Designed miniproteins, single chains, continued (4). Designs and how they scored, part 5

Each design is a single chain, and the fold is of that chain. pLDDT is the mean over its residues in the fold that is shown.

## One batch from the design tools (miniprotein)

Design m12140
Fold by ESMFold2-Fast:
Structure m12140 (fold): chain A 85 residues (1-85)
Amino acid sequence: SSNDVSIAVGQTLYKIGLALDEPKIGKTVAELEIQAYEETTAQQADLVRQAVAASRAGDYATARALFDQISAVHKKIFAELMAKA
């Protein structure tokens, strides 16, 4: 969506700012969300592949159920990263 594009642009500009100025500023919520997505995708690679395959086959009920499982893991990983930040 246009909102997602705006967030992605903001995240990129923020990363450039961190690289140029203050390494001690720490991670933003956006950076932690990207990290959570990468960790979730790596840990749930089989479920992600199955969900994509189901979606491509038009089996949206199966795709939704699998994406709901992936989303639950993502929320847990994100919460754990936020707690440690």
Scores: mean pLDDT 66

Design m12141
Fold by ESMFold2-Fast:
Structure m12141 (fold): chain A 65 residues (1-65)
Amino acid sequence: SKEEISRLMRELIEAIASYDLLVLNNSPKEIIEKQKKKAKELAEEVQKKDPSRKNMVDIMQKYLD
């Protein structure tokens, strides 16, 4: 549903923001990698549920690489 996609997008944005903060604060590599994995899994779920967002998801995934 549109509501489900909106929720997943919010969760993805929050996960990327958390990843960014961990990198900026020079957090332990293990913690950074765990957050990166979580963000990537959310990005894959968004793309699966709404293929029309592929370009946006691709940009976010490149940011995580």
Scores: mean pLDDT 83

Design m12142
Fold by ESMFold2-Fast:
Structure m12142 (fold): chain A 73 residues (1-73)
Amino acid sequence: SFVDTFLAILEAYPDMSAEDALLQAMLLSGLPVTNENLIAAKEELEAALPDVPAELRPKVLAAIGVVDQAEAR
């Protein structure tokens, strides 16, 4: 799933920014970076938040923030 891919990127590349990890996870999941796909990715990350390990949670929240910022532009 997109969430599993995103979390795997965070674990493999801990120094990667949340924005870069989000974009790489979308690319690897075959999702074009469109507003619709960014909103869908955000919804999947929000739904997964309760099950995300505490160590990864700040980057998941940062990725959600990236989508919120893109929507505001």
Scores: mean pLDDT 82

Design m12143
Fold by ESMFold2-Fast:
Structure m12143 (fold): chain A 100 residues (1-100)
Amino acid sequence: DRIIQLINQVHDMFMPQMQHPSSQRIASNVVNRIIDFIRTGDPQHIFDASTDIGIGYIHGGVNNDQTFMDFSRIMDKIIEMLENKAPESEIIEYLESVLA
């Protein structure tokens, strides 16, 4: 799955620059939930991902972890696109633009 591949590439790009171990843990949880949703179609996974990203915004904002905040905004956009049933091509284009 190209979307899963690109999400993992974004995760790999941002993880080494995250300032806090808790930011890294939340980021990994969000990625895993989004991947589970893509694989299963179970809306519980996307709701869980949305909850984790909300925690991520609070954590990143409070700790001024800009890398985590940037990653959280990207993942929040992916969650929004998946919830709105955006075309796969549109999601791929967005993720490729992040990696450019």
Scores: mean pLDDT 83

Design m12144
Fold by ESMFold2-Fast:
Structure m12144 (fold): chain A 97 residues (1-97)
Amino acid sequence: MIDEIVETFKEVFGLDEETIERLRDALENADPAQLAQIKLAVDLAKFIKENGKPGETIRYETTAYLPSLGQTVKITATLHITEDLEPVVLEIKSEVV
């Protein structure tokens, strides 16, 4: 997970080596819930970079199991990519599967 998150940050944001070292240290001190949330955020950022086009609306969908509730939750985010490549959140939905 940590190596996957770091690699995605390098690929998506072009971070320098010093920033990557600080990120790795922060991730090693994060709890599992924080790591899962960070991974979700960076995976979404990568999806936007790879699939986002100026003026396009894109849909991102993922599922997460919540052990504390014994439930699987489906998360759907609908995003509009502006001409300046800025993501604008139009809708976020979560539902128990």
Scores: mean pLDDT 70

Design m12145
Fold by ESMFold2-Fast:
Structure m12145 (fold): chain A 64 residues (1-64)
Amino acid sequence: SHEERLAYLREGYERLKEALGEAAAKQLLIDEALSGGSTLSRAELEAIEDVEELLRVLAEHVQL
């Protein structure tokens, strides 16, 4: 479900954040989304400053 996908993405983000910091974790999620066939551009994803909003957008627009 959308809720399960969002939870999965949030867990992944939190693990990356602990290892690499917030900025690097965000960029890795964007990189994976783009390599996975995101319909949104890098510029559109990078413009999302709020991580919770970014995770919601990724859950809706990216098939992981």
Scores: mean pLDDT 78

Design m12146
Fold by ESMFold2-Fast:
Structure m12146 (fold): chain A 68 residues (1-68)
Amino acid sequence: MTIELLEVAIQYAEAGDIKAAIKSAEEALRLTKNPQVQELIREAIRYLEAGDIKGAIELLKEAIKTEK
């Protein structure tokens, strides 16, 4: 579930749907129990809000690797 929500957030971010990307990332943040993953997701949301889509996608990919 958490990994699938992060993958969906990346897909929305790549498509330019920033609102949907943030919503999916916020759901992943609510479900994860890993503090390192929570911080990566929070930072990715800040980057999405700032318009740094490339930076946000890299942080979301790192969150997926860390959640494993």
Scores: mean pLDDT 86

Design m12147
Fold by ESMFold2-Fast:
Parts: sequence; C-alpha cells; structure tokens
Structure m12147 (fold): chain A 60 residues (1-60)
Amino acid sequence: MTADQVQAAAYLVELAEKAGLSEAKKQEVITRFGAWAKANPDASLEELKKKAEELVEEAK
C-alpha cells in the first residue's frame, strides 16, 4: 500500500470505532475500502478519506 492508503486506512479504523461499528461491520468496511483502493491506485489522500467516510456511514 502507498503511504496515503495506509493513512486513509488508519482514518477509516478511527471513524469505525467512533461510529460504534461491530467487529463484523469493521471487517466488512476494511475489506470494501481495500478493494476500492486497489481499483483506484491513483486516488488522492482526500479521495481515499472521503471513500472511508462513505463506507463507515453506509455501515451505520
């Protein structure tokens, strides 16, 4: 993973914890984020963070 992808993944985990997601939902969101990041290798840090926010919101 790129440094931006690692930073966005950490941000995703923090958002999921703050949202009170179950372990199953956290794993689902992490998996979906990883798949999206792999499909979008040129995504900026801001785009990755926005996607992290969308995935956590969908999981609520």
Scores: mean pLDDT 82

Design m12148
Fold by ESMFold2-Fast:
Structure m12148 (fold): chain A 65 residues (1-65)
Amino acid sequence: SLEDEATIEVLVSLGLSREKAEQAVETGRKLGIPLSTLVQAARKLVAENKDPSVEEIVEEAKKLA
């Protein structure tokens, strides 16, 4: 979807690889996590650690949702 693509581009702009960004969006969708919450989680983690894993982003997003 256009929303998924926009979210991937935002995550890539934060320094995530495209593969990591795509996996984060896919996992977030599967778990029912809002994409805006995934972006918020990734932004927070990148500020603290510039190479967060998909699992770290998803777990942080769960705490924020």
Scores: mean pLDDT 83

Design m12149
Fold by ESMFold2-Fast:
Structure m12149 (fold): chain A 102 residues (1-102)
Amino acid sequence: MKIDELIEQIEKVIENLRKALEAGDYEAARKSLVDLQKIATEALKVARELGLPREKLQKLVDYQTKITRLLIEMDQADYETFKRIAEEAIKVAEELIKVLKE
């Protein structure tokens, strides 16, 4: 149940990132990426508490690191770079959902 709630939150972030990309809304995209970082941190905590396999925990750590790097890159981004970062964030969020579902 806690994992299902996290998946729903990530799916909402993906929707928000897609809307921000369509609108060219840098501030909305950045906020969604901050939300994704918080959700990824909570997902790793919940996964550890539930005793998920080490390989799955490592993937969650890798995705959390990727999201943090994208957020740092976002703060320095021009419009073309922001688009790329938001698209990469959507892909990372989709992979995070796959790890949590299995």
Scores: mean pLDDT 84

Design m12150
Fold by ESMFold2-Fast:
Structure m12150 (fold): chain A 82 residues (1-82)
Amino acid sequence: MSAKELIEQLAETLKMSEEELEEILRLYEEGKFEEAGRIIAEKAKEVNLPIAILEHLIEVAREQGLKRLEKVLEEALKEYKK
């Protein structure tokens, strides 16, 4: 599974708009992992996403060797816990 596919699946789960998805993908490509993570955390809070789902996605990214996506999701988890 690619980083883009995981981001798209997450966006669907979080009920993100196409514009919000495009912004996350742009920030990811630019290496702005903290900013991408904050947007993901905000959306996760809005839909009351169980923290276990976010933790599971971090593990999937790690297992797939998607190191940049893992960093984004770890930043999202930090912001979600605040």
Scores: mean pLDDT 83

Design m12151
Fold by ESMFold2-Fast:
Structure m12151 (fold): chain A 94 residues (1-94)
Amino acid sequence: IKEKLKQLGEEIARLVLEYELSLSKDDFDREVAESLGRMLRQVLEISLKQPIKEFLKSQIELARRLAKVAKEKGFEEIAERLEKLAKELEELLK
């Protein structure tokens, strides 16, 4: 569980960076950037003994919302990776 959470956190961080770099030349979507920033902050807070279920539920919802936005903007690969991440986070809730 701990090792898998670390791997998922690293994948979220990479997706955040890739998505922000992809948007840097287009209309900057501040709402998406702020949402990705919130995801990173929440991942860093996992190192504290926080209610894991509540955290995972919030990350699943954010990942799915961001996947929809990414797909609408034409970032299909990033959208698929975010949807896969949401499914992996749901598995950790069980």
Scores: mean pLDDT 64

Design m12152
Fold by ESMFold2-Fast:
Structure m12152 (fold): chain A 86 residues (1-86)
Amino acid sequence: SEAEEKVKEAIEAAKAGDVLSAKEYLAQARKIDPSAYELLLPAAEALIAAEPGDPLTLEYLSEIYRKLGKEEEAERYRARAEAARA
């Protein structure tokens, strides 16, 4: 799907250190299919690996894990996002 293509592009950009392009591709994938949490998760994880302190990406990872029913991971990313904003 188009969302799968954008997720792949986001992951490749993040691994290349192109954080701006990675954010743009992830935003496009989210616009195409905002509820595809399992598909979007790897792109958000790749982005936080490239920019570990980005509170917006940490908050989004917390949201994804919560929607997937993974409460422990959701709380971990929520706490990291709060720390990043402090």
Scores: mean pLDDT 87

Design m12153
Fold by ESMFold2-Fast:
Structure m12153 (fold): chain A 68 residues (1-68)
Amino acid sequence: SHMRQAQVQQAQQLRQQGDQAFQAGDYETAVQYYAQALALLIRTLGETHPQVAETRRKLSEAIEQQQK
C-alpha cells in the first residue's frame, strides 16, 4: 500500500539521519532519529522484523554513548 511504502521510506531516511548524527558524535540527535524510525518500523513491519531489531540496536548504542 502507498501508506506502508511511504512509512518504510520515511523510516529509512530517519535511520540515515540518525547514522549521520551518530558518526558526528551527536548522540542526542541520533537517539531522536532512531526512536522515530523505530516507531514507524514497528507499526509498518511488526516488532519481530529484522529492520526493527537493527534500529533498536542502533538506538541502544546511541543511548549508551550519551551516558559517557
Scores: mean pLDDT 87

Design m12154
Fold by ESMFold2-Fast:
Structure m12154 (fold): chain A 91 residues (1-91)
Amino acid sequence: MVEEVARLLAEYAAKEEGLSEEEREEVFERARAHLTRLRELLAEASEELAEEFLRLAREYVEAALAGDEAAAAEALEKMGRIYKEAMELLK
């Protein structure tokens, strides 16, 4: 899932910013690294929350790529709630 979400994020960034193929791969590697660290942090709180967060991250990027601002905003809000829940569990 991490690699798939990172690839979609790189595609979204390339579409929005007009990135070259090389710049797209740089965004992919950066997104993959950040998502891996975030997943590990969330998994320390709950594997279920980590899985749901990545699923919503995928939904967010897919909605953004489709130009569905409402669906993208909804997914992002849900991701924020999951992150908050995970941080509460780690306190």
Scores: mean pLDDT 82

Design m12155
Fold by ESMFold2-Fast:
Structure m12155 (fold): chain A 81 residues (1-81)
Amino acid sequence: SASILEQIDALLALLKSLKAEAEKLGDEETVKRLEELIQQANEIREKYLAGEISEEEARKQLREILGEVNRIEKRINEKKA
């Protein structure tokens, strides 16, 4: 199974990919929301590396972001990239 850091890095890669697709569609609202999610994912990574949050708390916060990312990805796919 992937480490928590590998999971965060994979999420960041997905978020950046979705942002590029949303930019191509001219969906400024989705771009802005993806930028906010990228910032949140980076904050989780930094806090975990600093020992400020536990692995359990990091996993919980990642799960919340993933739920929203799945909805955004579905919406982008429905708009046709």
Scores: mean pLDDT 86

Design m12156
Fold by ESMFold2-Fast:
Structure m12156 (fold): chain A 73 residues (1-73)
Amino acid sequence: TAGGGAAAGAQGSGGRVVRIEGGTVTVETPDGRAEITVGPDGSVLRVETEGLSEEAARRLAEGAGKGAQAGAA
């Protein structure tokens, strides 16, 4: 269990969206790239990563889903 103190810069995903095409969002980070496929409902259908850790990929996918939810269908 971690109970120290978290701070600064932890807002979700630290990546930058560089391309959006037909429901696919490409994000580049310092650690690698992620390609996220989003469905019509804004659900994350597929996440493909190159050089990213599983935890970083999960945060990116969560950010994408949260953005879609904020827009809401």
Scores: mean pLDDT 62

Design m12157
Fold by ESMFold2-Fast:
Structure m12157 (fold): chain A 97 residues (1-97)
Amino acid sequence: EANEKFQEFLKKAGEALRENAAESKDPVIAEINKELADKLDEASKEPSIEEAKEKAIAAMRETAKRLRDAGYLSEEEAEEAVKLFEKYLEEVVKLIE
C-alpha cells in the first residue's frame, strides 16, 4: 500500500544515512547525517503520506541550514538542496501511489 511503502522508503533512507555517517571521516557530516536519519525515522511513524512528507522536508530544511552554517553549503545551495529533496519525495509518492 502507498502509505506503507512511503514509510518503508523513509526508514531505508534513514538506514542509508546512518551507514554513511559510520563511514564518514568528517565528524560534522557524521553528526548531521545521524540527526537527519533520526528525524526521517520519526517521519516514517506518521500514518499519512502528507504528514510524513512534511516532516521529512522539515528535517531536510534543518539539515541544509546546519550544513550552510557549518560552511559546507552556500545559502543558495542549501535552498536548492531542499527544493530537490521536496521534488524527489513528490516523485517517490507518485511512483508508489
Scores: mean pLDDT 82

Design m12158
Fold by ESMFold2-Fast:
Structure m12158 (fold): chain A 66 residues (1-66)
Amino acid sequence: ELQKLLEEKRRKERLEKASKLHNDYVEAIRRYGRLPLEERQRRAPELQAFVDKYNAEAEKIYEEEK
């Protein structure tokens, strides 16, 4: 049952990549949330670019694992 072993390996790799990506994202958002309101508003475009980059990475991971 090589197919089952390959599926388990892929699932484990996917979970690890997703967990790491999610944890990095959450930490970045949490750090941004600690900034004063005025600074958060000024940095909103920078945060958006960061979010877009992580969304693209997440989509790439899921596309490769289809």
Scores: mean pLDDT 75

Design m12159
Fold by ESMFold2-Fast:
Structure m12159 (fold): chain A 97 residues (1-97)
Amino acid sequence: MIPLDYSSSGDLTLAILTYLIEADRPQSAAEIAEALNVPQSTVSTHLRALEARGILGVEERPDPRDPRRRVRLYRIVDPEARETVLKIVENIRKENA
């Protein structure tokens, strides 16, 4: 098994955006990190960069188990980025179908 090293920013960015499109719901950094098997700190860094660029929007929700804690949920809000990722997902589906 080749260890997936998402140390290159482009590969991890694409994986995050693809996951968000496939999930079709807002996702936390922890959920994305678990799904991609990548450290949460690495995912959080990429999510903040994408939010700063206007590609991702963020929703902050209180944690019902810990009122001192909040979870940030991310979603694609840039229509151009969404369309680009959808085209990539469609190509992947055609290759794996």
Scores: mean pLDDT 73

Design m12160
Fold by ESMFold2-Fast:
Structure m12160 (fold): chain A 71 residues (1-71)
Amino acid sequence: PSKEQIAEAIAELRRRIPTTSKASPEEMAEVYLSLFPDRLPDRATLRSFLELAGFRPTEEDVEWMMARLAA
C-alpha cells in the first residue's frame, strides 16, 4: 500500500478518536500491523508513516515501535 493510503487510514481513525486524545505508540503499532500483516517495517518507512499520519514521532517512539514489532 502507498504512504497516502496509510495516512488516510490513520486520519480516518483519528476522526473517530477525539483529537484531544493522543494515540499511544502501541495503538499505532497495532494499526500498522493490521494494514501490513507479516511485514516488519524498516525505521525510515515507519517514521514516514507516522509523519504522514500527522504525528510528530520522536526517535524514541520509532525505536520503541520497531522493538515492539520485532518481538
Scores: mean pLDDT 63

Design m12161
Fold by ESMFold2-Fast:
Structure m12161 (fold): chain A 83 residues (1-83)
Amino acid sequence: DELEKYLEEVEKKFLEALEKEGFKVKGIERKYSEDEAEVTIIIETVDPETGEVKTYKVTIKTKKAIIDGKEVILSGISGEELP
């Protein structure tokens, strides 16, 4: 699976970067389909100004698309602060 393999490589590098920066990984969810692959990572950070612990949800999404009659792999990353 082309999407799954690509996402695995991106995920590995991203997790390595998070660990080096001192972020705590709290959870990982993976979803795979025929035309879409997604990984969601829950991380904790400590705000240096306030000492507050904050939780973030980071989603890495990879999708097949048809552009100008050609199959292309698109990827994106998004993040949001959890309550």
Scores: mean pLDDT 75

Design m12162
Fold by ESMFold2-Fast:
Structure m12162 (fold): chain A 68 residues (1-68)
Amino acid sequence: SKQDLLLDIAIHELKKNPEVLAKLQKAKTAAELIRILRESGALNIANLAKALNQSQSATASRLLERLK
């Protein structure tokens, strides 16, 4: 789906930043993931959430699942 493609692209962009990726892989909750992304600036989670027509928490949960 278009949503799955957008999430896959976001994950591939995050994988280009090994330091940020390592922090994200240690995140256990959507809230932790959002905090890491906001502090690092590696991904604009608000823009991604709008593109998916979802909340930031829902978008972060989907990213967290794909980072396993």
Scores: mean pLDDT 84

Design m12163
Fold by ESMFold2-Fast:
Structure m12163 (fold): chain A 59 residues (1-59)
Amino acid sequence: MVRDVAEQLAKIAKEFGKEIAVELAKKYVQAHPDQGEELARELEKLGLTEIAKAVREAL
């Protein structure tokens, strides 16, 4: 579930750029704050360290 969100953000970063992916990730965490840390860990596993950091900062 959260892994699928991380994979979708990875696709968005490739297609539309990392800035849009960060913005969408922050909106997701604001709607689901209890899932923010798990999302950050899944993003780190995918090598999206900058997006993961932005997610943790939005918590």
Scores: mean pLDDT 83

Design m12164
Fold by ESMFold2-Fast:
Structure m12164 (fold): chain A 72 residues (1-72)
Amino acid sequence: ARRAFLDSVVRAVRILAEQKNADAVKELLETAAEHFGWQALRDAAPTVSEAAKQGNAEEMERIAREAADADL
């Protein structure tokens, strides 16, 4: 369940990044971090949001995935 939820969060982050919606990306990561107590994902949220503002969807997905893997 935890891994499947993380995979879903990373997938949603990718979709929002393609839409260049940095605020939605940050909110999604913060909500997921609060719900599961994932500190690494919470700490990564500002950096992921900044990458999304720059339109770098690949970098944003990479940072989110690395943080998610650290919280598993």
Scores: mean pLDDT 71

Design m12165
Fold by ESMFold2-Fast:
Structure m12165 (fold): chain A 120 residues (1-120)
Amino acid sequence: MLREIEVAAANIALVYASEEGLPVEEAAERAVEQIKEAFDLDEEALERVREAAEQGAELGALLREIARRLSPPLVRRAVALVSGLVTQGDYAAARALLERLLAAPSEEEARRILAEAEAA
């Protein structure tokens, strides 16, 4: 199913941006190339894969910034929540969560945001 390929592309791009620190554009391009090696896709499917990879790379860059600001346990909770949302294809909710965490003035507020997201 195309959605499964899109989710794979987003997750690959997210890892390149968050763990390897690649720029968003390079992380997305590398994810698309890996998908192209594994799957024979038409141009419409490739456009959707590129869009998913771009979303994943942007989320990865936000996670990398959060990792600079929050303690490792809170970063692990954020990664788990974002991974779940990406698997569901809900990139908007993942981005909104990460933007709220970046805007948090303290680790106490970040814990509150994470607890609310985990309860949903």
Scores: mean pLDDT 86

Design m12166
Fold by ESMFold2-Fast:
Structure m12166 (fold): chain A 97 residues (1-97)
Amino acid sequence: MELSDEQLRVSLDVASKIDAIGIQLDVEWGLKDQAKKTVESMLKTALSLDLSAEQKKELEELAKKAIDAINKGDSKELYDNVLKMLTLVNDVLLKQR
């Protein structure tokens, strides 16, 4: 009834890449405030999970870097930091199974 850890990992990786691309497109379309709200919403949701203090701190730092990248128009830095945030969240969810 459960997906295998491999199937779940692949599914979460694909979803994370789609989300990161969506935020990049918001910035490219001039919707920087919407992109920032999406990153902030993702952070808020992630911080509701059962995370260690170290994981929470890393997640907050990655979100800050993503928002800084939106302000600078650095699409690569934005993608990299959003993907790292989502990868951290996915790793936590996989370990809590």
Scores: mean pLDDT 82

Design m12167
Fold by ESMFold2-Fast:
Structure m12167 (fold): chain A 57 residues (1-57)
Amino acid sequence: SMAAERAIQAAGHLMARSSPEETRLLGDSLVQWLKAQGADEALIEEARRLQEEAVAA
C-alpha cells in the first residue's frame, strides 16, 4: 500500500540520522506495524533489509 511504502521511506530517513540502537528499535517497530496492517511479505522483507543494512553501517 502507499502508506506502507511511505512508512518504509520515512523510517529510512530517520535511520540515517539515528544511533544503531535507535535504528534497531525503529526497524522492529516498522516490521510490527507492517504485519499489523497486513502488508505483503515483500514489504516486510524490505523493511528488515533496511534495518540490517542501517545497523551494519
Scores: mean pLDDT 81

Design m12168
Fold by ESMFold2-Fast:
Structure m12168 (fold): chain A 89 residues (1-89)
Amino acid sequence: DMKVTVSQSLEVRDGVIVSTATVKLTEEREVDMVLEDLTTGQTHFLGRERGKEITKTLSRRSPVLTTRQVALVDGEVAAESAPKTAVAP
């Protein structure tokens, strides 16, 4: 039985909001990493990678960003993070 977990962090660096997502799997799979912008309803594809631990980053110059990270395996949602919000000063 395959277990998939996803975690997300948002941080502000030099006025830019940086999202970092890490997916961990008990079996090596091809994973599609997707960022949902919950403020705008837009979806951003971060990339496809094969592995047991996959990290993707997205940088955005915005005063506020609320996001959820989603991991898809075999075209189906395998895991999603809790929503997070960051505010740039």
Scores: mean pLDDT 83

Design m12169
Fold by ESMFold2-Fast:
Structure m12169 (fold): chain A 89 residues (1-89)
Amino acid sequence: MMNTREMIEYIKSLYPDYVILALGEDPERGLVIAILAEPDKDFITAIDSDQYKKGVEELHRRGAQDLPVGGYIELQVSEGVKLVAIKEG
């Protein structure tokens, strides 16, 4: 139920050194999934759709949906790239 602007500011406060590449919603589980990357001076590391699906399933396995509102779990998908699940409600 946090609006997009509030969610972006929250993520920036948690990960000030990361770039937000994308935000996705999982409304059935009350989650926002953020794709975060470190600034790469030479190369940009990207996440493909299969890595995204596997990462989201791993976040669910770690209990992301059971977090208190505002709670989060991170998963490093590749060097310099994280998925973060944030519980909305």
Scores: mean pLDDT 75

Design m12170
Fold by ESMFold2-Fast:
Structure m12170 (fold): chain A 74 residues (1-74)
Amino acid sequence: SHMDRRRELYDRFMDLVGEGLDVARAAGDTDTADRLVGLAQEASRLYEEGRLTEETFERLEAEVRRLTAEARAA
């Protein structure tokens, strides 16, 4: 269902944020960790509002991956 898909996207996004937070925290990159927490809060808000779509997920995923890569490079 549409509701089940939205929950699936949310769970997948939270897993990606968790991985990014582990990388940022291991690197001591508090700025990237704070940004990742902000993205998690945005995704939670979108999910609760029924607005977490494939399109918004793709945008948020790209941003998490970018931030995680920056933390790995630091």
Scores: mean pLDDT 87

Design m12171
Fold by ESMFold2-Fast:
Structure m12171 (fold): chain A 79 residues (1-79)
Amino acid sequence: GPLLARQRKADEEISKLVKEGRKYVEELKKINPDAAEKAQKLLDEGLERAYQAMSPEERVRIAKETLEKVKKLYEEAKK
């Protein structure tokens, strides 16, 4: 049904966002280990919140917000 299609699309989008977030964490490990630890914690907590969300769209929104926070931390750590 339409809900199942929306769930599958959300899962695909979240998978891509998680992969991007993990790349930032790995890059941070090379330049600022403390920032990498903070970014990993943000990613882990954000993903847990996303998986507890009531709708596929809410899950994607939380995952996007989490990636934005990880990106900001990466930009700040780069100077």
Scores: mean pLDDT 85

Design m12172
Fold by ESMFold2-Fast:
Structure m12172 (fold): chain A 94 residues (1-94)
Amino acid sequence: DEKKKKLEELKKKTKNERIQKIIDLLLEGKFDEANELVQELLSSSEITEEDIKVLLEIAEITGNKTIVDLVELYIKANEIKNPELLELLERAKK
């Protein structure tokens, strides 16, 4: 499965252990648990713009609209104006 391969590649690229766990849950089909962990991660003070980028790439690969919505709310709440992240967000929404 092409989507599984892309998720496994993102897992190797990310240095955030919580994002690695989110990817594992998605690979196991545990979508509700993965979405809950994304919400928990976004509510923490331990997230970088690189982490947001990986979450948006996950959302685009999986078509997970809940992750898109959670990340969009985070971007708006934190007034993030990074053009790369805003472009990735619009792409993931399609």
Scores: mean pLDDT 85

Design m12173
Fold by ESMFold2-Fast:
Structure m12173 (fold): chain A 78 residues (1-78)
Amino acid sequence: GGKATGAVDPETGIGTVVKAENASRGVLTAVTIGGSLGKDGKEAAENAARVAEILGYKVTKVEGTDTSATIEGEEAPG
């Protein structure tokens, strides 16, 4: 399992990773890409969840505000 929290700059719409707890590289990548595709933190969180699923992560939580995006997920058992 891993958790990543991103922040979205409201002027540029660009997401950044603010906090990561035992997050895999895939979850960090999903937050970065999703943040860049969202106009706000809510859309960024939804997009980050989709990217995480494409990377084989099981998304367990999606939460977004105007300025932050959080996803939590578990690595697929390998």
Scores: mean pLDDT 61

Design m12174
Fold by ESMFold2-Fast:
Formats: sequence, structure tokens, C-alpha cells
Structure m12174 (fold): chain A 69 residues (1-69)
Amino acid sequence: DEAERLLLEAARNGEPIPESVPQELVDLYRAALKAVEADAKANGIPLPSRERIAEAVVTNLRALEEMAA
């Protein structure tokens, strides 16, 4: 919960991600940034904000955790 909030805040402000945020979440966020940038460039669409990308990562991580049971 707090780690997710810290990631979103860092993404919004363009600041380094705090060490208290789990590395797994950091890795997923960085992978998502690269994927979204590549997709936006390939399709000629505007890049979403970093905050929006971080929100999507947090949401997808929760969904994947629930699917894993």
C-alpha cells in the first residue's frame, strides 16, 4: 500500500524511486515504461503520463497476484 503510493508519487514528480519500494514493483514499472513508449511510438499516439503508467502497473500487479491464487 505505502510502497504503491511512493511509486506513484515518484513517477508524478520524476524523482528517483525510494529504496523502500519492492524491487519487483520497480522492475515492472520500468518494463511498463519501455513497453508503453514503444507502443506509443509505433502507433503515433501521445505517451501517457508516468503517473498513469505507474497506476496501471499497480493495478495489473494486484490482478496478477489474485490470478495466481
Scores: mean pLDDT 74

